# Designs tried in a protein design run: designed miniproteins, single chains, continued (5). Part 93

Each design is a single chain, and the fold is of that chain. pLDDT is the mean over its residues in the fold that is shown.

## One batch from the design tools (miniprotein)

Design m19218
Fold by ESMFold2-Fast:
Structure m19218 (fold): chain A 53 residues (1-53)
Amino acid sequence: SAEKVETLILLYEFVKETIAAMKSMPPAEAEKEVKLLDEQIEQLKKQLKKLKS
């Protein structure tokens, strides 16, 4: 399960990069979506630490 959490973190990082590259999304919306993804990534990193400890 630790490996799955690691993969999810990488996937969310990729989604952030994709949003940043999108020209159709207004900048303000892109920034808000990235902030939400950052929060999700932090939660996953906390889970990963617990699983690897």
Scores: mean pLDDT 79

Design m19219
Fold by ESMFold2-Fast:
Structure m19219 (fold): chain A 92 residues (1-92)
Amino acid sequence: DVQETLDNLSPLSRPFAEAVLTSPDSVKMGVLEGYYRGTSAVAREKGVDESALAAAEADLEQVRAELNVAPDEAVAAAWAEAMRAAMRAVLA
């Protein structure tokens, strides 16, 4: 269930997951897109294998196809910046 999923997240990620799971599909897709854009950029800076990033991109593409809704681009852009900043801070 939703609560069990939230309980397994770090304190840093829990508020974001709550917002995603309770939001309209366009906002959910925007947040997921933003998480991927932000985290993949920092992961590349840290030398994560591109094949792992390609697998994550394929999973995101499947979600895009299943929801069949355009992401809220303002939400996606905002979360991409937030996730870049957060990941750089915790990996410092």
Scores: mean pLDDT 71

Design m19220
Fold by ESMFold2-Fast:
Structure m19220 (fold): chain A 86 residues (1-86)
Amino acid sequence: SEDEKIKKSIERVKEKIEEIEAQIAVMDELSKRELILLGAELTSLAMHLKILIKITENEKLKKELEELLKRVEQLLKEVDAAIAKK
């Protein structure tokens, strides 16, 4: 079903967010270039989540996607702030 496809996309996005959060936990060790690449990856995830939110008709899945988008946008702000200090 379409809902099952969206659930699998949510799971993959969660895994990617966790990978990025692990890298952000060591931000002091990351170069400016590495932070820029993380920012690009977060921007791509935000775009993907925005598309999924627009096409999702299931309100529970839509809420979960919106919560994931807020997480990604917060991480992007943290990465952008770290880049500005380098």
Scores: mean pLDDT 87

Design m19221
Fold by ESMFold2-Fast:
Structure m19221 (fold): chain A 62 residues (1-62)
Amino acid sequence: APLSAAEQAAIARGQAEMARLKPVIDLAYELNIPEEVLGEAIRAALEAGDVEVGIAKVKEAA
């Protein structure tokens, strides 16, 4: 069955959020940040709606 407009919108939002979070994930891997800190950085970025919050958390842990 085809996805509803609401379901398609939810998937698109999820993909966009993953794309926005990619810089946080990439930076954490480059700086060899522990997975626990990366998880906290992602959560903080999502709660704030700002990827820079996650980037700042990763940089603080480096």
Scores: mean pLDDT 77

Design m19222
Fold by ESMFold2-Fast:
Structure m19222 (fold): chain A 94 residues (1-94)
Amino acid sequence: MAEEIFRAIEEEDAERLAELLVEIYRNGSPVERGGALGAMVDAELIKKGITDPEERKKERERLKKEIESSEEFLREAARIAAEEIIRQYRELQE
């Protein structure tokens, strides 16, 4: 699993990374599922530019519920998270 994630990041394959995030969220260990959910929530907060701690807390809870209740939202959140992870990885290589 970790090797497949790293390969998708190195190859900048956002679609494959998004698929892996969805798979981890559904079938991973509790820690792995929490990590995938956290990555998807954090990427959405970054995309929306929410910086206030109280607003971040409220939006985080809302995003968690939407990810849990909508397959379409889960897949889109995973795509956004995949793109953000690849972007951050490129920055770390500089």
Scores: mean pLDDT 81

Design m19223
Fold by ESMFold2-Fast:
Structure m19223 (fold): chain A 101 residues (1-101)
Amino acid sequence: TEELIKKAEEYVKKAIEALENGDRDTAMEYARKAIKYAQEALEKDPNNVRAKALLYTARAIMALAEGNYDLAIEYVKEALSLDPDNELAKRVLELIEKRKK
């Protein structure tokens, strides 16, 4: 599962970078890839907390790119409840806060 988790993390990072650059379509494409790899990791290891946190983080990026801030906040909170030190989830939370202003 580690290779799938690593791919999910790479695509989450790329999706965040796309959002930071204002490219919503690219962010959504990378978020979809992150969701795919995180789901495949969970099929192999259903209790993998890191894979679950990445899945929620990628879903938060999708919601944020679609302009659904409330849903994005809920997904980020779920990711941080699973992995409080998750830097990728924290970066998404910062993007949500900046876009609500």
Scores: mean pLDDT 84

Design m19224
Fold by ESMFold2-Fast:
Structure m19224 (fold): chain A 99 residues (1-99)
Amino acid sequence: MMLLTDREGRVVETEDPEEGRRLLEEARAVFEERREELLAEIKERFPELSEEEREYFAGQIVLTGDGEALFELYRAYQEDEERARELAREILEELRKRA
């Protein structure tokens, strides 16, 4: 299962590789259309981030459809880097355990 964001920002899942590739292309198109807007918002929220880091966050927002969750995780990382890293590791381990 791949989780992707459709044109309307809704998270969708698919087991079909061709459908997944099509959804990824649509997500990229949405990113390009909203690139300037997303980058400006990220720059206002986190002016300390580099241009590459802002591009990365914008891409993740388009792919996941949940920018607020990503921003919350980033803020948690700034407050408690070790806890944020352990949380991410636990999530990855849970996903691997089910693979």
Scores: mean pLDDT 57

Design m19225
Fold by ESMFold2-Fast:
Structure m19225 (fold): chain A 81 residues (1-81)
Amino acid sequence: MLSEEEKKALEKALELLKELKAKGTPEDLQRAVLIIRIVAKELEELGLTEEAKKLYEASELPDPVESIERAMEIIEELLKK
């Protein structure tokens, strides 16, 4: 189970992904994909290997906007637990 501090970190990541998607520049979209991979690594280190795998898979999608949208869905589902 995620701690309150870990949930707060995920909420901040989610808001940052929303902001980067809204800006929509190639640099912002690339930064968002890197953030998705960082979050995936952090979840993997916490033993949330299934959720980490889903985020890695999202980061590998050919459309970076789809990567961000899929990652946001995964993070939102984690926050509802």
Scores: mean pLDDT 84

Design m19226
Fold by ESMFold2-Fast:
Structure m19226 (fold): chain A 93 residues (1-93)
Amino acid sequence: MREELEKLAREAARLLVEVAEKALAEDPSLEEDWQRLLDSAREILAEAGIEVPEEASREEILERALLLKLEKASEEEIEHIKKVFEEIKKELE
């Protein structure tokens, strides 16, 4: 259901930002890769005709892009994504 996908997208976006912030704190050269990820997310949203506010946070941009991908994904792809995020959460302990 949409509410489950919205929750997954929000949790995934938060996790991705947390991972990126930790990586950037240890290696500032990763800022370029982080910017490319955000640019890719904005491009996905633009291709779908979704307007992104200029004031949108990194988390908001990623959440919207992830939700869009999840809505178009198969049930099998969604299950795989859930497993990947659970493994990442365990490694961040």
Scores: mean pLDDT 74

Design m19227
Fold by ESMFold2-Fast:
Formats: C-alpha cells, sequence, structure tokens
Structure m19227 (fold): chain A 65 residues (1-65)
C-alpha cells in the first residue's frame, strides 16, 4: 500500500483515539479533511490535514458536514 495511504490511516486512528470526529482522505493530489460543525473537531482535523500536507507535499482542504 502507498506510504501516503498508510500515513493518512495512522492519522485517522490518532484523531479517533484523541476523541475527535475528523477523518482525512486522499482525493487525487489533495488531502481532504471532513469534520462536524464543532470548532474543536474542525481545528483538530485542519491541523492534522495541514501537517500531512506539508509532509507529503500535497494541497489540503477541510470540509464541514
Amino acid sequence: MSKEVALIVGTNIRLVAEGYRGILRLEGDEIVGTAPEDPEHVEATREAAEELGKKLGKKVRVEVK
């Protein structure tokens, strides 16, 4: 499996373990984070997505649902 997918899966496990409802996915050449409308969950998801984006050299966006 690609290193990108492994890092995203690991980050999602960490977010859940820390009590956050965010989830990251790879969509083409972009890391997409999805979070509920709660600011705490949005901020945690955005921070995780931005960190992965820097490590992988990919664009990042966050969606609120």
Scores: mean pLDDT 82

Design m19228
Fold by ESMFold2-Fast:
Structure m19228 (fold): chain A 94 residues (1-94)
Amino acid sequence: MSEEERLEKLKAIGIGALGELQILAKKYNDQELLKKAGELFRKFVEAYKNKDLEEMKKVIEETLELLRELAKKKNDEELLKSTERLREQFEKVY
């Protein structure tokens, strides 16, 4: 996989994970999680602009962990499965 292909795949995964985190934070009225999602999205955009694959990976890992913890806390089986699929896609790019 080329660096350019890796960058674009990480972008797609990151945008997907961050978008899901924002939607779910709003669904569960979690203001703290909403603020964190916004912070992570800003970091991710800056990492992408700088072509910083390591920082992009770090933000994705943090986002996936937050999604997993939210799924467990809310007993959301669909979210847990969705997060596991995103994790598998992420690990294939890594």
Scores: mean pLDDT 85

Design m19229
Fold by ESMFold2-Fast:
Structure m19229 (fold): chain A 65 residues (1-65)
Amino acid sequence: MEKLAKEARELIKELEKLGLHKEARLGQAVLDAAMASPDRALAEQALEKLIERLRKAIDEAKAAA
């Protein structure tokens, strides 16, 4: 959980540095919702999917540059 949350926060910061502020805000909302969840397994799965989506957004932004 904590390791996945840390990775998601790092990726959100990278999106902000790339100017993808809308994607960063949406990612933060998903992260906050997952961290507030009492279901750790569901939260962990949500964070893994979030990390995958954030990485894809960063890769697409870098490819477009």
Scores: mean pLDDT 81

Design m19230
Fold by ESMFold2-Fast:
Structure m19230 (fold): chain A 61 residues (1-61)
Amino acid sequence: GSKEAEEIKELALKKAEYLVSNNENELAIDILERALERIKLFAPEDKKSIKELEELIEKLK
C-alpha cells in the first residue's frame, strides 16, 4: 500500500544519502533501484515517488 511504499522510499533515501556521503555511489544506486522496483510493484500509481527515485538514480550515475 501507499504507507509501505513511503516507508520503503524514506528508508532507501536515508541509506543512499549515507552511502553517497561515504563515496559508495554504486551501492546507493543499487539500494535506490531496489526501492524503485518495490514501489512500482506495491504503488505503481505513485508516479511522484517513482520519478523522484528515477531522477536521483540518474544523478548518481
Scores: mean pLDDT 83

Design m19231
Fold by ESMFold2-Fast:
Parts: structure tokens; sequence; C-alpha cells
Structure m19231 (fold): chain A 81 residues (1-81)
């Protein structure tokens, strides 16, 4: 299901961010954005777009974290034809 894919993406991003010792505020922002996507019953396409924009926001201050988010986006896009 889309909800299961969103939850798996959230878990994967947070796991990588924890390994890189990401700031707590960044991890909280990830949780907040995924909570909003789940509340709004976002489509997979909407989730991909939201995560692309989040990666752009992270790029200047946290390029390694932006790379993690883009990696997860690429994996989600493989599920779209």
Amino acid sequence: STEELIENARTLILEFMEELQAPEEVKEEVEKRFEEMLRNKSSLEEVIEALREFAKELEESYPALATIVRYVVDELEKLLK
C-alpha cells in the first residue's frame, strides 16, 4: 500500500540520518513532514515531489542528508513506471 511505502521511506531516511548523527531538529522535521503526508493521505507521486523539495532545502546546510533523501526518492520512483 502507499501508506506502507511512506512508512518504509520514513524509517529508511531516519535510520541513515541517525547513522550520520544528523541534528535532532532535522530528524524532527523528517517526522513532521511524513506525519503530514500520512494525515493528508498523499499519493506516491505527491510524496516523491515533497521529498524532492525537502532535499533541495537540505542541500546548502546538510548536503550528505540531502543525498540520503534523494536516494530514497530514486528508490520510490522505481515503483512508478
Scores: mean pLDDT 84

Design m19232
Fold by ESMFold2-Fast:
Structure m19232 (fold): chain A 81 residues (1-81)
Amino acid sequence: SVTFSREEILARFRAEAEATLAWARETMAPEEVAALEAILARLLALLEAQDWESLRRLHEAMLGSDSVVAALERLRALEAE
């Protein structure tokens, strides 16, 4: 199977996130861009911290949401104690 080092995974994620945000800034509403930027920043932070449980929660929030804004709101609700 194809495998990547942790450093390669993080580098690829950063590059893909930056490309996605560049596209979003010219295509999406400002509130959607802000929500996407927040989600991508959170995902990168969790990947660097190896916080797999929080990454799983983020993934579950995204799967149950109709928009990026809704996904961010759902994630915040799931992370609230």
Scores: mean pLDDT 72

Design m19233
Fold by ESMFold2-Fast:
Structure m19233 (fold): chain A 86 residues (1-86)
Amino acid sequence: SVEEEIRRAREEFDKLLAENPEIDRETAERQLRLQILAARLYELMYEKDPEKLKKVLAEAGALVKAGDLEGAIALLEKAIAEAEAE
C-alpha cells in the first residue's frame, strides 16, 4: 500500500541521517533540522498527496547520501511551503 511505502521511505530517511558517522555541531544541527522538516512534511502530505511525499523524501534522502544536507533542507522547505499554500 502507499501508506506502507511512505512509512518505509520515512524510516529509510531517518536511518540514513542516523548512519552518518562524521558529525560536527553544524552537521548535527542540519540533521536535526532535516528530521523536523521531514516530520512536518509527512504530517502535511501523508493523507493529501502520499505519492508526492514519497518522491520528495526519496530525493531528500539521495541528497543526504551525497552529502548535500543544505540541498536536502532546501528541498524539504520548498515542499512544505508548497503544501501549506494548498
Scores: mean pLDDT 78

Design m19234
Fold by ESMFold2-Fast:
Structure m19234 (fold): chain A 84 residues (1-84)
Amino acid sequence: LEEEAYRLGREAARAYLAGDVERAQALNDEALALIDRVLAEDPERARRVLAAALLGAAEAVAELGSAEESAEAREYLAKVRALL
């Protein structure tokens, strides 16, 4: 679940950076559906799944974004990792 959420977040961010808004939206919707399903069963696990999706997205922005986007993403990555 966390691994899938990480992948979805990373791919969604990469799609946005590439200008593929439709693909990014579909991947975001898939990630949200996954989080909602987990939230109904295990709210504590849902927090970790959400954090994994955010981590994946932030890492993609850090690798592929502009210098400013990459700096902000690295700062955010440190905060997300502290929550896990």
Scores: mean pLDDT 75

Design m19235
Fold by ESMFold2-Fast:
Structure m19235 (fold): chain A 71 residues (1-71)
Amino acid sequence: FLEKVKIELEFIDVSSLSKEELELLYAESAESTIEAIKKAIETGEPQEGKLAVGVSSEEGKERAIKAIEEG
């Protein structure tokens, strides 16, 4: 089931965003992921979603990638 949903990660510099912009971005990314899961359940076909990951530095991006690969 879950292996039919591909989640694409988008790394976004959070230092340039307001709290309102950040919340909207995460909400939209979560909605995209939920939509992909629902569609996979309804159709039984592979679906793709996107998940935003906030980073403030290149080092932070590398750490986030490693954490996701390990989780």
Scores: mean pLDDT 62

Design m19236
Fold by ESMFold2-Fast:
Structure m19236 (fold): chain A 65 residues (1-65)
Amino acid sequence: SMIEIDAEIAMAEIASAVTGRIRVIETPEKVVIEVTGESESDIKVAENLKKRLEEIGAEVELVVK
């Protein structure tokens, strides 16, 4: 649901603040997860977040820069 999506986005924003390399952006169409620097650990965290959001019904795009 939208309420659950908002909670997950807030958690991802908090996580991103400590590393600076993962960003979660909500748009009217979808949620975009951006990973900067191609770190294997950061990509794995982003992939897990994407999968979790998709399982609750969100449309998610993962972008690696």
Scores: mean pLDDT 68

Design m19237
Fold by ESMFold2-Fast:
Structure m19237 (fold): chain A 68 residues (1-68)
Amino acid sequence: SMSEERKRLLEEAEEHREKLREEIEESNRIEEEYKKEGKYREGTLESASETVEAIHHASLALSLLKES
């Protein structure tokens, strides 16, 4: 059975993952708007890619924790 400590850590990780997902969605929306206005900044895509990679790693970690 999963310990209470482990359950709390999984809940915290899921909250962080959801917040990161929301931040990515907002960043992508803003970037698309700036592209339409011709105000695109090259650095924005790199930052978004780093955040996507962080979410991917967090998702894998959560999957491993749930399966163990």
Scores: mean pLDDT 66

Design m19238
Fold by ESMFold2-Fast:
Structure m19238 (fold): chain A 86 residues (1-86)
Amino acid sequence: MEKDLEAAKRWYEASKGELLTEEVPRLSDEELAQLVRDYLEGKITVRELQARLGHPGVSEFLALALYRIYTGEGTPLQLELRKELE
């Protein structure tokens, strides 16, 4: 759990420097949490979350890790991944 979140954060921070330049608003922990909440509430899709983060793969890994930490519940796709991962 913590390793998944740390790996996701580490990957995001490393990728942010490469993919998310000054042209993309910096994301704080609070802003990232807000994105996860919006995603949980169905305000944005995985595709939109990927666009917000500037990388098509990272959003799903981040959402998976944060879902496990925050709610213990994932989206249908992330629940399937969780089952396989577990």
Scores: mean pLDDT 52

Design m19239
Fold by ESMFold2-Fast:
Structure m19239 (fold): chain A 80 residues (1-80)
Amino acid sequence: SFIDQLKDNFIEELKKKNVPEEKLKEIREILDQIVDAIRNGDIEKAKELLKELIEIASKISEEIKKLAEIFEDALLEYLK
């Protein structure tokens, strides 16, 4: 699906930026929850989880935060 491809592309970009495996695991877990929320039609929960994703990303670096914001923008545009 588009959402699964978007998730996988985001994780691959994080790997290219040498994000530590511990942080990649945290991000994968929140991404899986976002995908599940969308599949269940719970868009408000997905938006709350996206805010949590941005917070996790911001603790890694400003560059990773920007990548997470691009992911959020792409996902929210798809959900319109």
Scores: mean pLDDT 87

Design m19240
Fold by ESMFold2-Fast:
Structure m19240 (fold): chain A 75 residues (1-75)
Amino acid sequence: NQELEDLAREAAERLAAEFPLDDEAQKLLTVQLYELADRSENVEEFERKVEEFRRELERLPLTAEGVRRAYARVA
């Protein structure tokens, strides 16, 4: 779904701008957001999961490990 892929790219750019992630964490975040889009049935579900992911990032270390933990709680 091209629309969900475009939204995943936009979400990755937005979250990378908001959170001071290192290069490894940024690369993982991008991969995880594309996986989240692939697992979402529609745009509303994807946007809701992105907001949950963002909330988890506020409370976890901004490292690759933190990104993995945030994804595990949302997916």
Scores: mean pLDDT 83

Design m19241
Fold by ESMFold2-Fast:
Structure m19241 (fold): chain A 99 residues (1-99)
Amino acid sequence: DERLEMFREFSETVKDEVDKLVDEMIEIALKLPREEAVEKISEILNNRGPPAIILAEAIYKKVGKELPEEIRKKLEEADLEGKPVEREIVEKLVEAIRE
C-alpha cells in the first residue's frame, strides 16, 4: 500500500527530528541556569524545522504534563504567522521541564 508507506516514512522523519530537538531542549533546560536555558531554547525555536506547537506538545508529553490551552494558542499563532516564539512562552516551557 503506497499511501501507507509514504505516511510511515513521513511520520518517522518528523518523529526523529522532533525527538532530537525535544531531547536537546530538555537537556538545556536541566543543565543550564534558567536565563541561559531560556536564551538557548529561544534560539532553537527561532530556527525550528517542525512547528513550535508540535515541539511543545512533545516536551509536555515527555515530562508527563498537559500543555495549557493559552500556551497552545500562542504557539499556533507563531507557527501560522512565521514569527519567533515569545520569551514568556519559552520561560513556561523551561518551567514545565524543571518543575
Scores: mean pLDDT 77

Design m19242
Fold by ESMFold2-Fast:
Structure m19242 (fold): chain A 61 residues (1-61)
Amino acid sequence: MDLDERALEVADRAAQIGREGGDRETWNQALRDLAEVLGVEVEPAPPGSGREYEEELARRG
């Protein structure tokens, strides 16, 4: 199977898990497979997004 086809299959599986509301472990495994195929790191959220939000709430509190 070509790299493109494999990447699409892994991406489709990740999308299906998101649609079904699968557990975090299954979704994380799909992202790992995608990163392995593409040779890159894929993150669901930008770095610091959660921390920045929490810091803002703490400052307001």
Scores: mean pLDDT 60

Design m19243
Fold by ESMFold2-Fast:
Structure m19243 (fold): chain A 67 residues (1-67)
Amino acid sequence: MEGHEKQGEIALKNGKDALAVSVENGRLMVKRYREAARHMAKSNPILAEQLLKAAEELEKEIEAKEA
């Protein structure tokens, strides 16, 4: 439970950087965002909601890069 909130913030930051690097990293970040959101749902629901929205945005960005 200690550090989970900070891990969520790091995941958001890493997701943005991954999109600049590669599509593969973006897909991995989507997965990590969803995992972090799941762990954060009770302790920090606002951060969890932000992570889910970031994952959705990343999925759309990945589709755009592939198509």
Scores: mean pLDDT 70

Design m19244
Fold by ESMFold2-Fast:
Structure m19244 (fold): chain A 119 residues (1-119)
Amino acid sequence: SIMEKYREFFNLIVSQLKKISDPNATDEEIEENVRLIWLEILTMAGWLGRSLTDEELLKLVKEIAEEMGLSPEIIEKLLEFTKLIIEYRTKVLSKEERKKLLEQIKEQSKELVSLLNKE
């Protein structure tokens, strides 16, 4: 079912967020998990017949997060995180710009993991 696909997608994203947020994660490990998140978003968009534009990918992530019952605060942070993933994967970036984006991605993942662990 579509809800099973959404749960599988969300569980994979949460697992990768935790790996990115690990204080001992290397830049290479962060980049690998960013790549995996990107592939999961593209795979879901392709499965649903969605356009691969930045706007449609963000809309898709928002729709999945809403269906999963996430709070508006968590959804907002997840969308900010997703924008960084899109930028890292789709823009031509210098080595310095890539390093700065990976640092921002790590910081955002720590905040998201903290919010997701709140009851």
Scores: mean pLDDT 88

Design m19245
Fold by ESMFold2-Fast:
Structure m19245 (fold): chain A 86 residues (1-86)
Amino acid sequence: SARKSKIVMELAVIGAEILGAVTYILLNPEDPLRPQIQSLITQLSDLLARAQQALLDGDIDTAESYVKQAEKVLAQLQKLMDQAKA
């Protein structure tokens, strides 16, 4: 469905952002924001897994709910990453 395809694409974007944050902390292990970045990566990874499971179970509404939660956590991660790179 169009809704399912949209969610899959949104999950792919979230996954790419997680990988970018992981790559940053591996290259900058002494960054004082590393613990907060790692905490947000863990939260995003959990939400991503839950959204994927909901899609596999055919529960589109639950998957959309987890994506919306993930987008809020992603906004926090992006703000923290901007602070780390400044």
Scores: mean pLDDT 90

Design m19246
Fold by ESMFold2-Fast:
Structure m19246 (fold): chain A 102 residues (1-102)
Amino acid sequence: AEARRRLEELVRELYRFMRDRGLKEARAIYGREFSEEELEQIEREMEEAARRSLAALLARPAAELEREIEQLDALIANTTDPVERELLEMMRRALLAALEAQ
């Protein structure tokens, strides 16, 4: 129960981080602001994606989660961008929590 709750919190945190970064990048690339309706739709899509990701993580074999954690460790070690490193570390925490929740 505790491990699952922690996983749910970590997955939501990860998706919020990705959404915020994606919105900043999109604004920089396309040079426009998003409407309230667009932002609400993005929020709904993010929440749905986070729920699907949670279900998928819980269904993945432990060996696959362990391999992905090893891959993330290698990526983190080779990442010089602090924002990218934060994202990878958040992903790693979520995968570790998923492994513990199984």
Scores: mean pLDDT 83

Design m19247
Fold by ESMFold2-Fast:
Structure m19247 (fold): chain A 100 residues (1-100)
Amino acid sequence: SEREAAMAEVREEARANPERVREELEEYLRRAAELLAQRIKNGELSEEDIEKMIERLKELAEEYAESDPALAYLALAQAYILQGDLEKAREYLEKAHEEL
C-alpha cells in the first residue's frame, strides 16, 4: 500500500540521516495540523468523521504494536493531531523515530 511504502521510506531516511528525519517529521506535523484545521473550517470534516478517524488510528496502533512499533506510534501521533494535542503527537513521532 502507499502508506506502507511511505513508512518504509521514513525508516530508510532515518537510518541515513536522523537529524533530517526529525526536521521532516516536525514539518509533517505542522502541515498535517494546518490541513486538518483548514478542512474543519471548510466544513469538509464533521466531528463524527474526526471521531471515526481517531478510532481507526487507535485500532491500527493496537494491530501493529508488536509487528511494527514505528507504524503504531505514527498512528497514535496522527490521532493526537486530530485531538489537537500537538505535544503528545510530537512525543509519539519521536518514539516512532526511535523504533526506526
Scores: mean pLDDT 71

Design m19248
Fold by ESMFold2-Fast:
Structure m19248 (fold): chain A 117 residues (1-117)
Amino acid sequence: DAARRKVEEAVEALLRELEAEQEATNTPEELRAVYDAYTAAQHRALFAELEAVLREIAARLVEEERRAPRSVEEVKERIRELLRERGAMPALREAAKILVYQRRQSDAARAERRAAA
């Protein structure tokens, strides 16, 4: 399904851009502080809520794409608009900071394991 694949590509591209922005604009200490501010249960709740919101937005945009195909960039801008309308952008930025911190920790641990081998 071309419409679904395009919307999925736009969502993935937007999430990568947000992670890159948070990585570029925050210190490692600031990223850690956001991660440490959440319990494991609060992390799960945050990501579950954002996944549900993104799933609803994606479903709507797939139907819009089937009626009037647009570029990936236009779909990304539409996702940002819908996220702002739902007030989800602050939570999504915090989730992006958490994901950047987790990725950096995983990368460091993997590099240490390779050096030990």
Scores: mean pLDDT 84

Design m19249
Fold by ESMFold2-Fast:
Structure m19249 (fold): chain A 55 residues (1-55)
Amino acid sequence: SSELAKLNKAFETANKMIKEGKKPEEIRKAVDDELAGASKETQDLAAWALRSIEA
């Protein structure tokens, strides 16, 4: 599905930024930008996953 493709691309971007040592807030912004136009549920899921890494 298009939402699954967006989510996958967003996490690829997040993983790259994590390896580059980017701040969590920059990573969250990049993920939000990649998921622009996706459902709120998909955006919330991605945000929750990133928060789990941060904790």
Scores: mean pLDDT 76

Design m19250
Fold by ESMFold2-Fast:
Structure m19250 (fold): chain A 82 residues (1-82)
Amino acid sequence: SKASLQKDIDNLKSQLGALEQQAKQLKDEQVKLKVLVYIIIAGGELFVAERYLKNGNFDEAQKQLDTAKAIVADVQAMIRAS
């Protein structure tokens, strides 16, 4: 549903904000830069997902949301490995 997809988008936006704060505390400047770049990419995917959702294209919104979820998982793994 539109409400379910919007909730998932809002939850991922919240997670990205928390990950950005964690990334800013990283001591390794190369890892920090890489993580911040991935956060920007995930944010862009969420923006595209929201545009599809507003246009009623739920399948494309879900696809972009799933892409953003995968990037968030990669960011979490990079922070844990740091």
Scores: mean pLDDT 88

Design m19251
Fold by ESMFold2-Fast:
Structure m19251 (fold): chain A 84 residues (1-84)
Amino acid sequence: SKEQQIKELEQQFEKIALEMRIYTALTKNGKISADELKDYAAEMSAKMDAIIQQLKSLGVEQSRINTFEATRNQFVADALAAAK
């Protein structure tokens, strides 16, 4: 169903967000280089953007889309701050 597809996309987005948080923490702890985090953040943000576009195509309301975009922007900002 459309509802099931939306749920699966939201779960994929949450998984990517969790993985970005883990990589950001690993960089802060010196386990991953700044350049590795930058490359990873670029790849993950592209995947998040693809999920957001799929959610839009499924008719998810703009207010919810705005929340996903804000979440994506925050995770990217946090990663870039850690990659200084």
Scores: mean pLDDT 88

Design m19252
Fold by ESMFold2-Fast:
Structure m19252 (fold): chain A 85 residues (1-85)
Amino acid sequence: SVLEKAKELRELGDKLREESQKLRDQANDLRRQAEELKRRASVTGEEAKQRALKLLGRSDRLLGLAVGLENRSDKLYSEADLLLS
């Protein structure tokens, strides 16, 4: 039925939102680790700074993936709404 298909699309959208949030949480953890390394870089020098930059790069990539999942989720919600119109 149309209602069952709309429910399926919304459940898929919800799952993508859950995965997006997990990626954002991981990105935030990597940023906290980078901040800790930056604090130590003032004492331990360039290697810690380069490690911090790599963690920030990983964080930014995870945020990009999270945005992609959110965009897919929004599309699924829109498709569900159209079915219910």
Scores: mean pLDDT 87

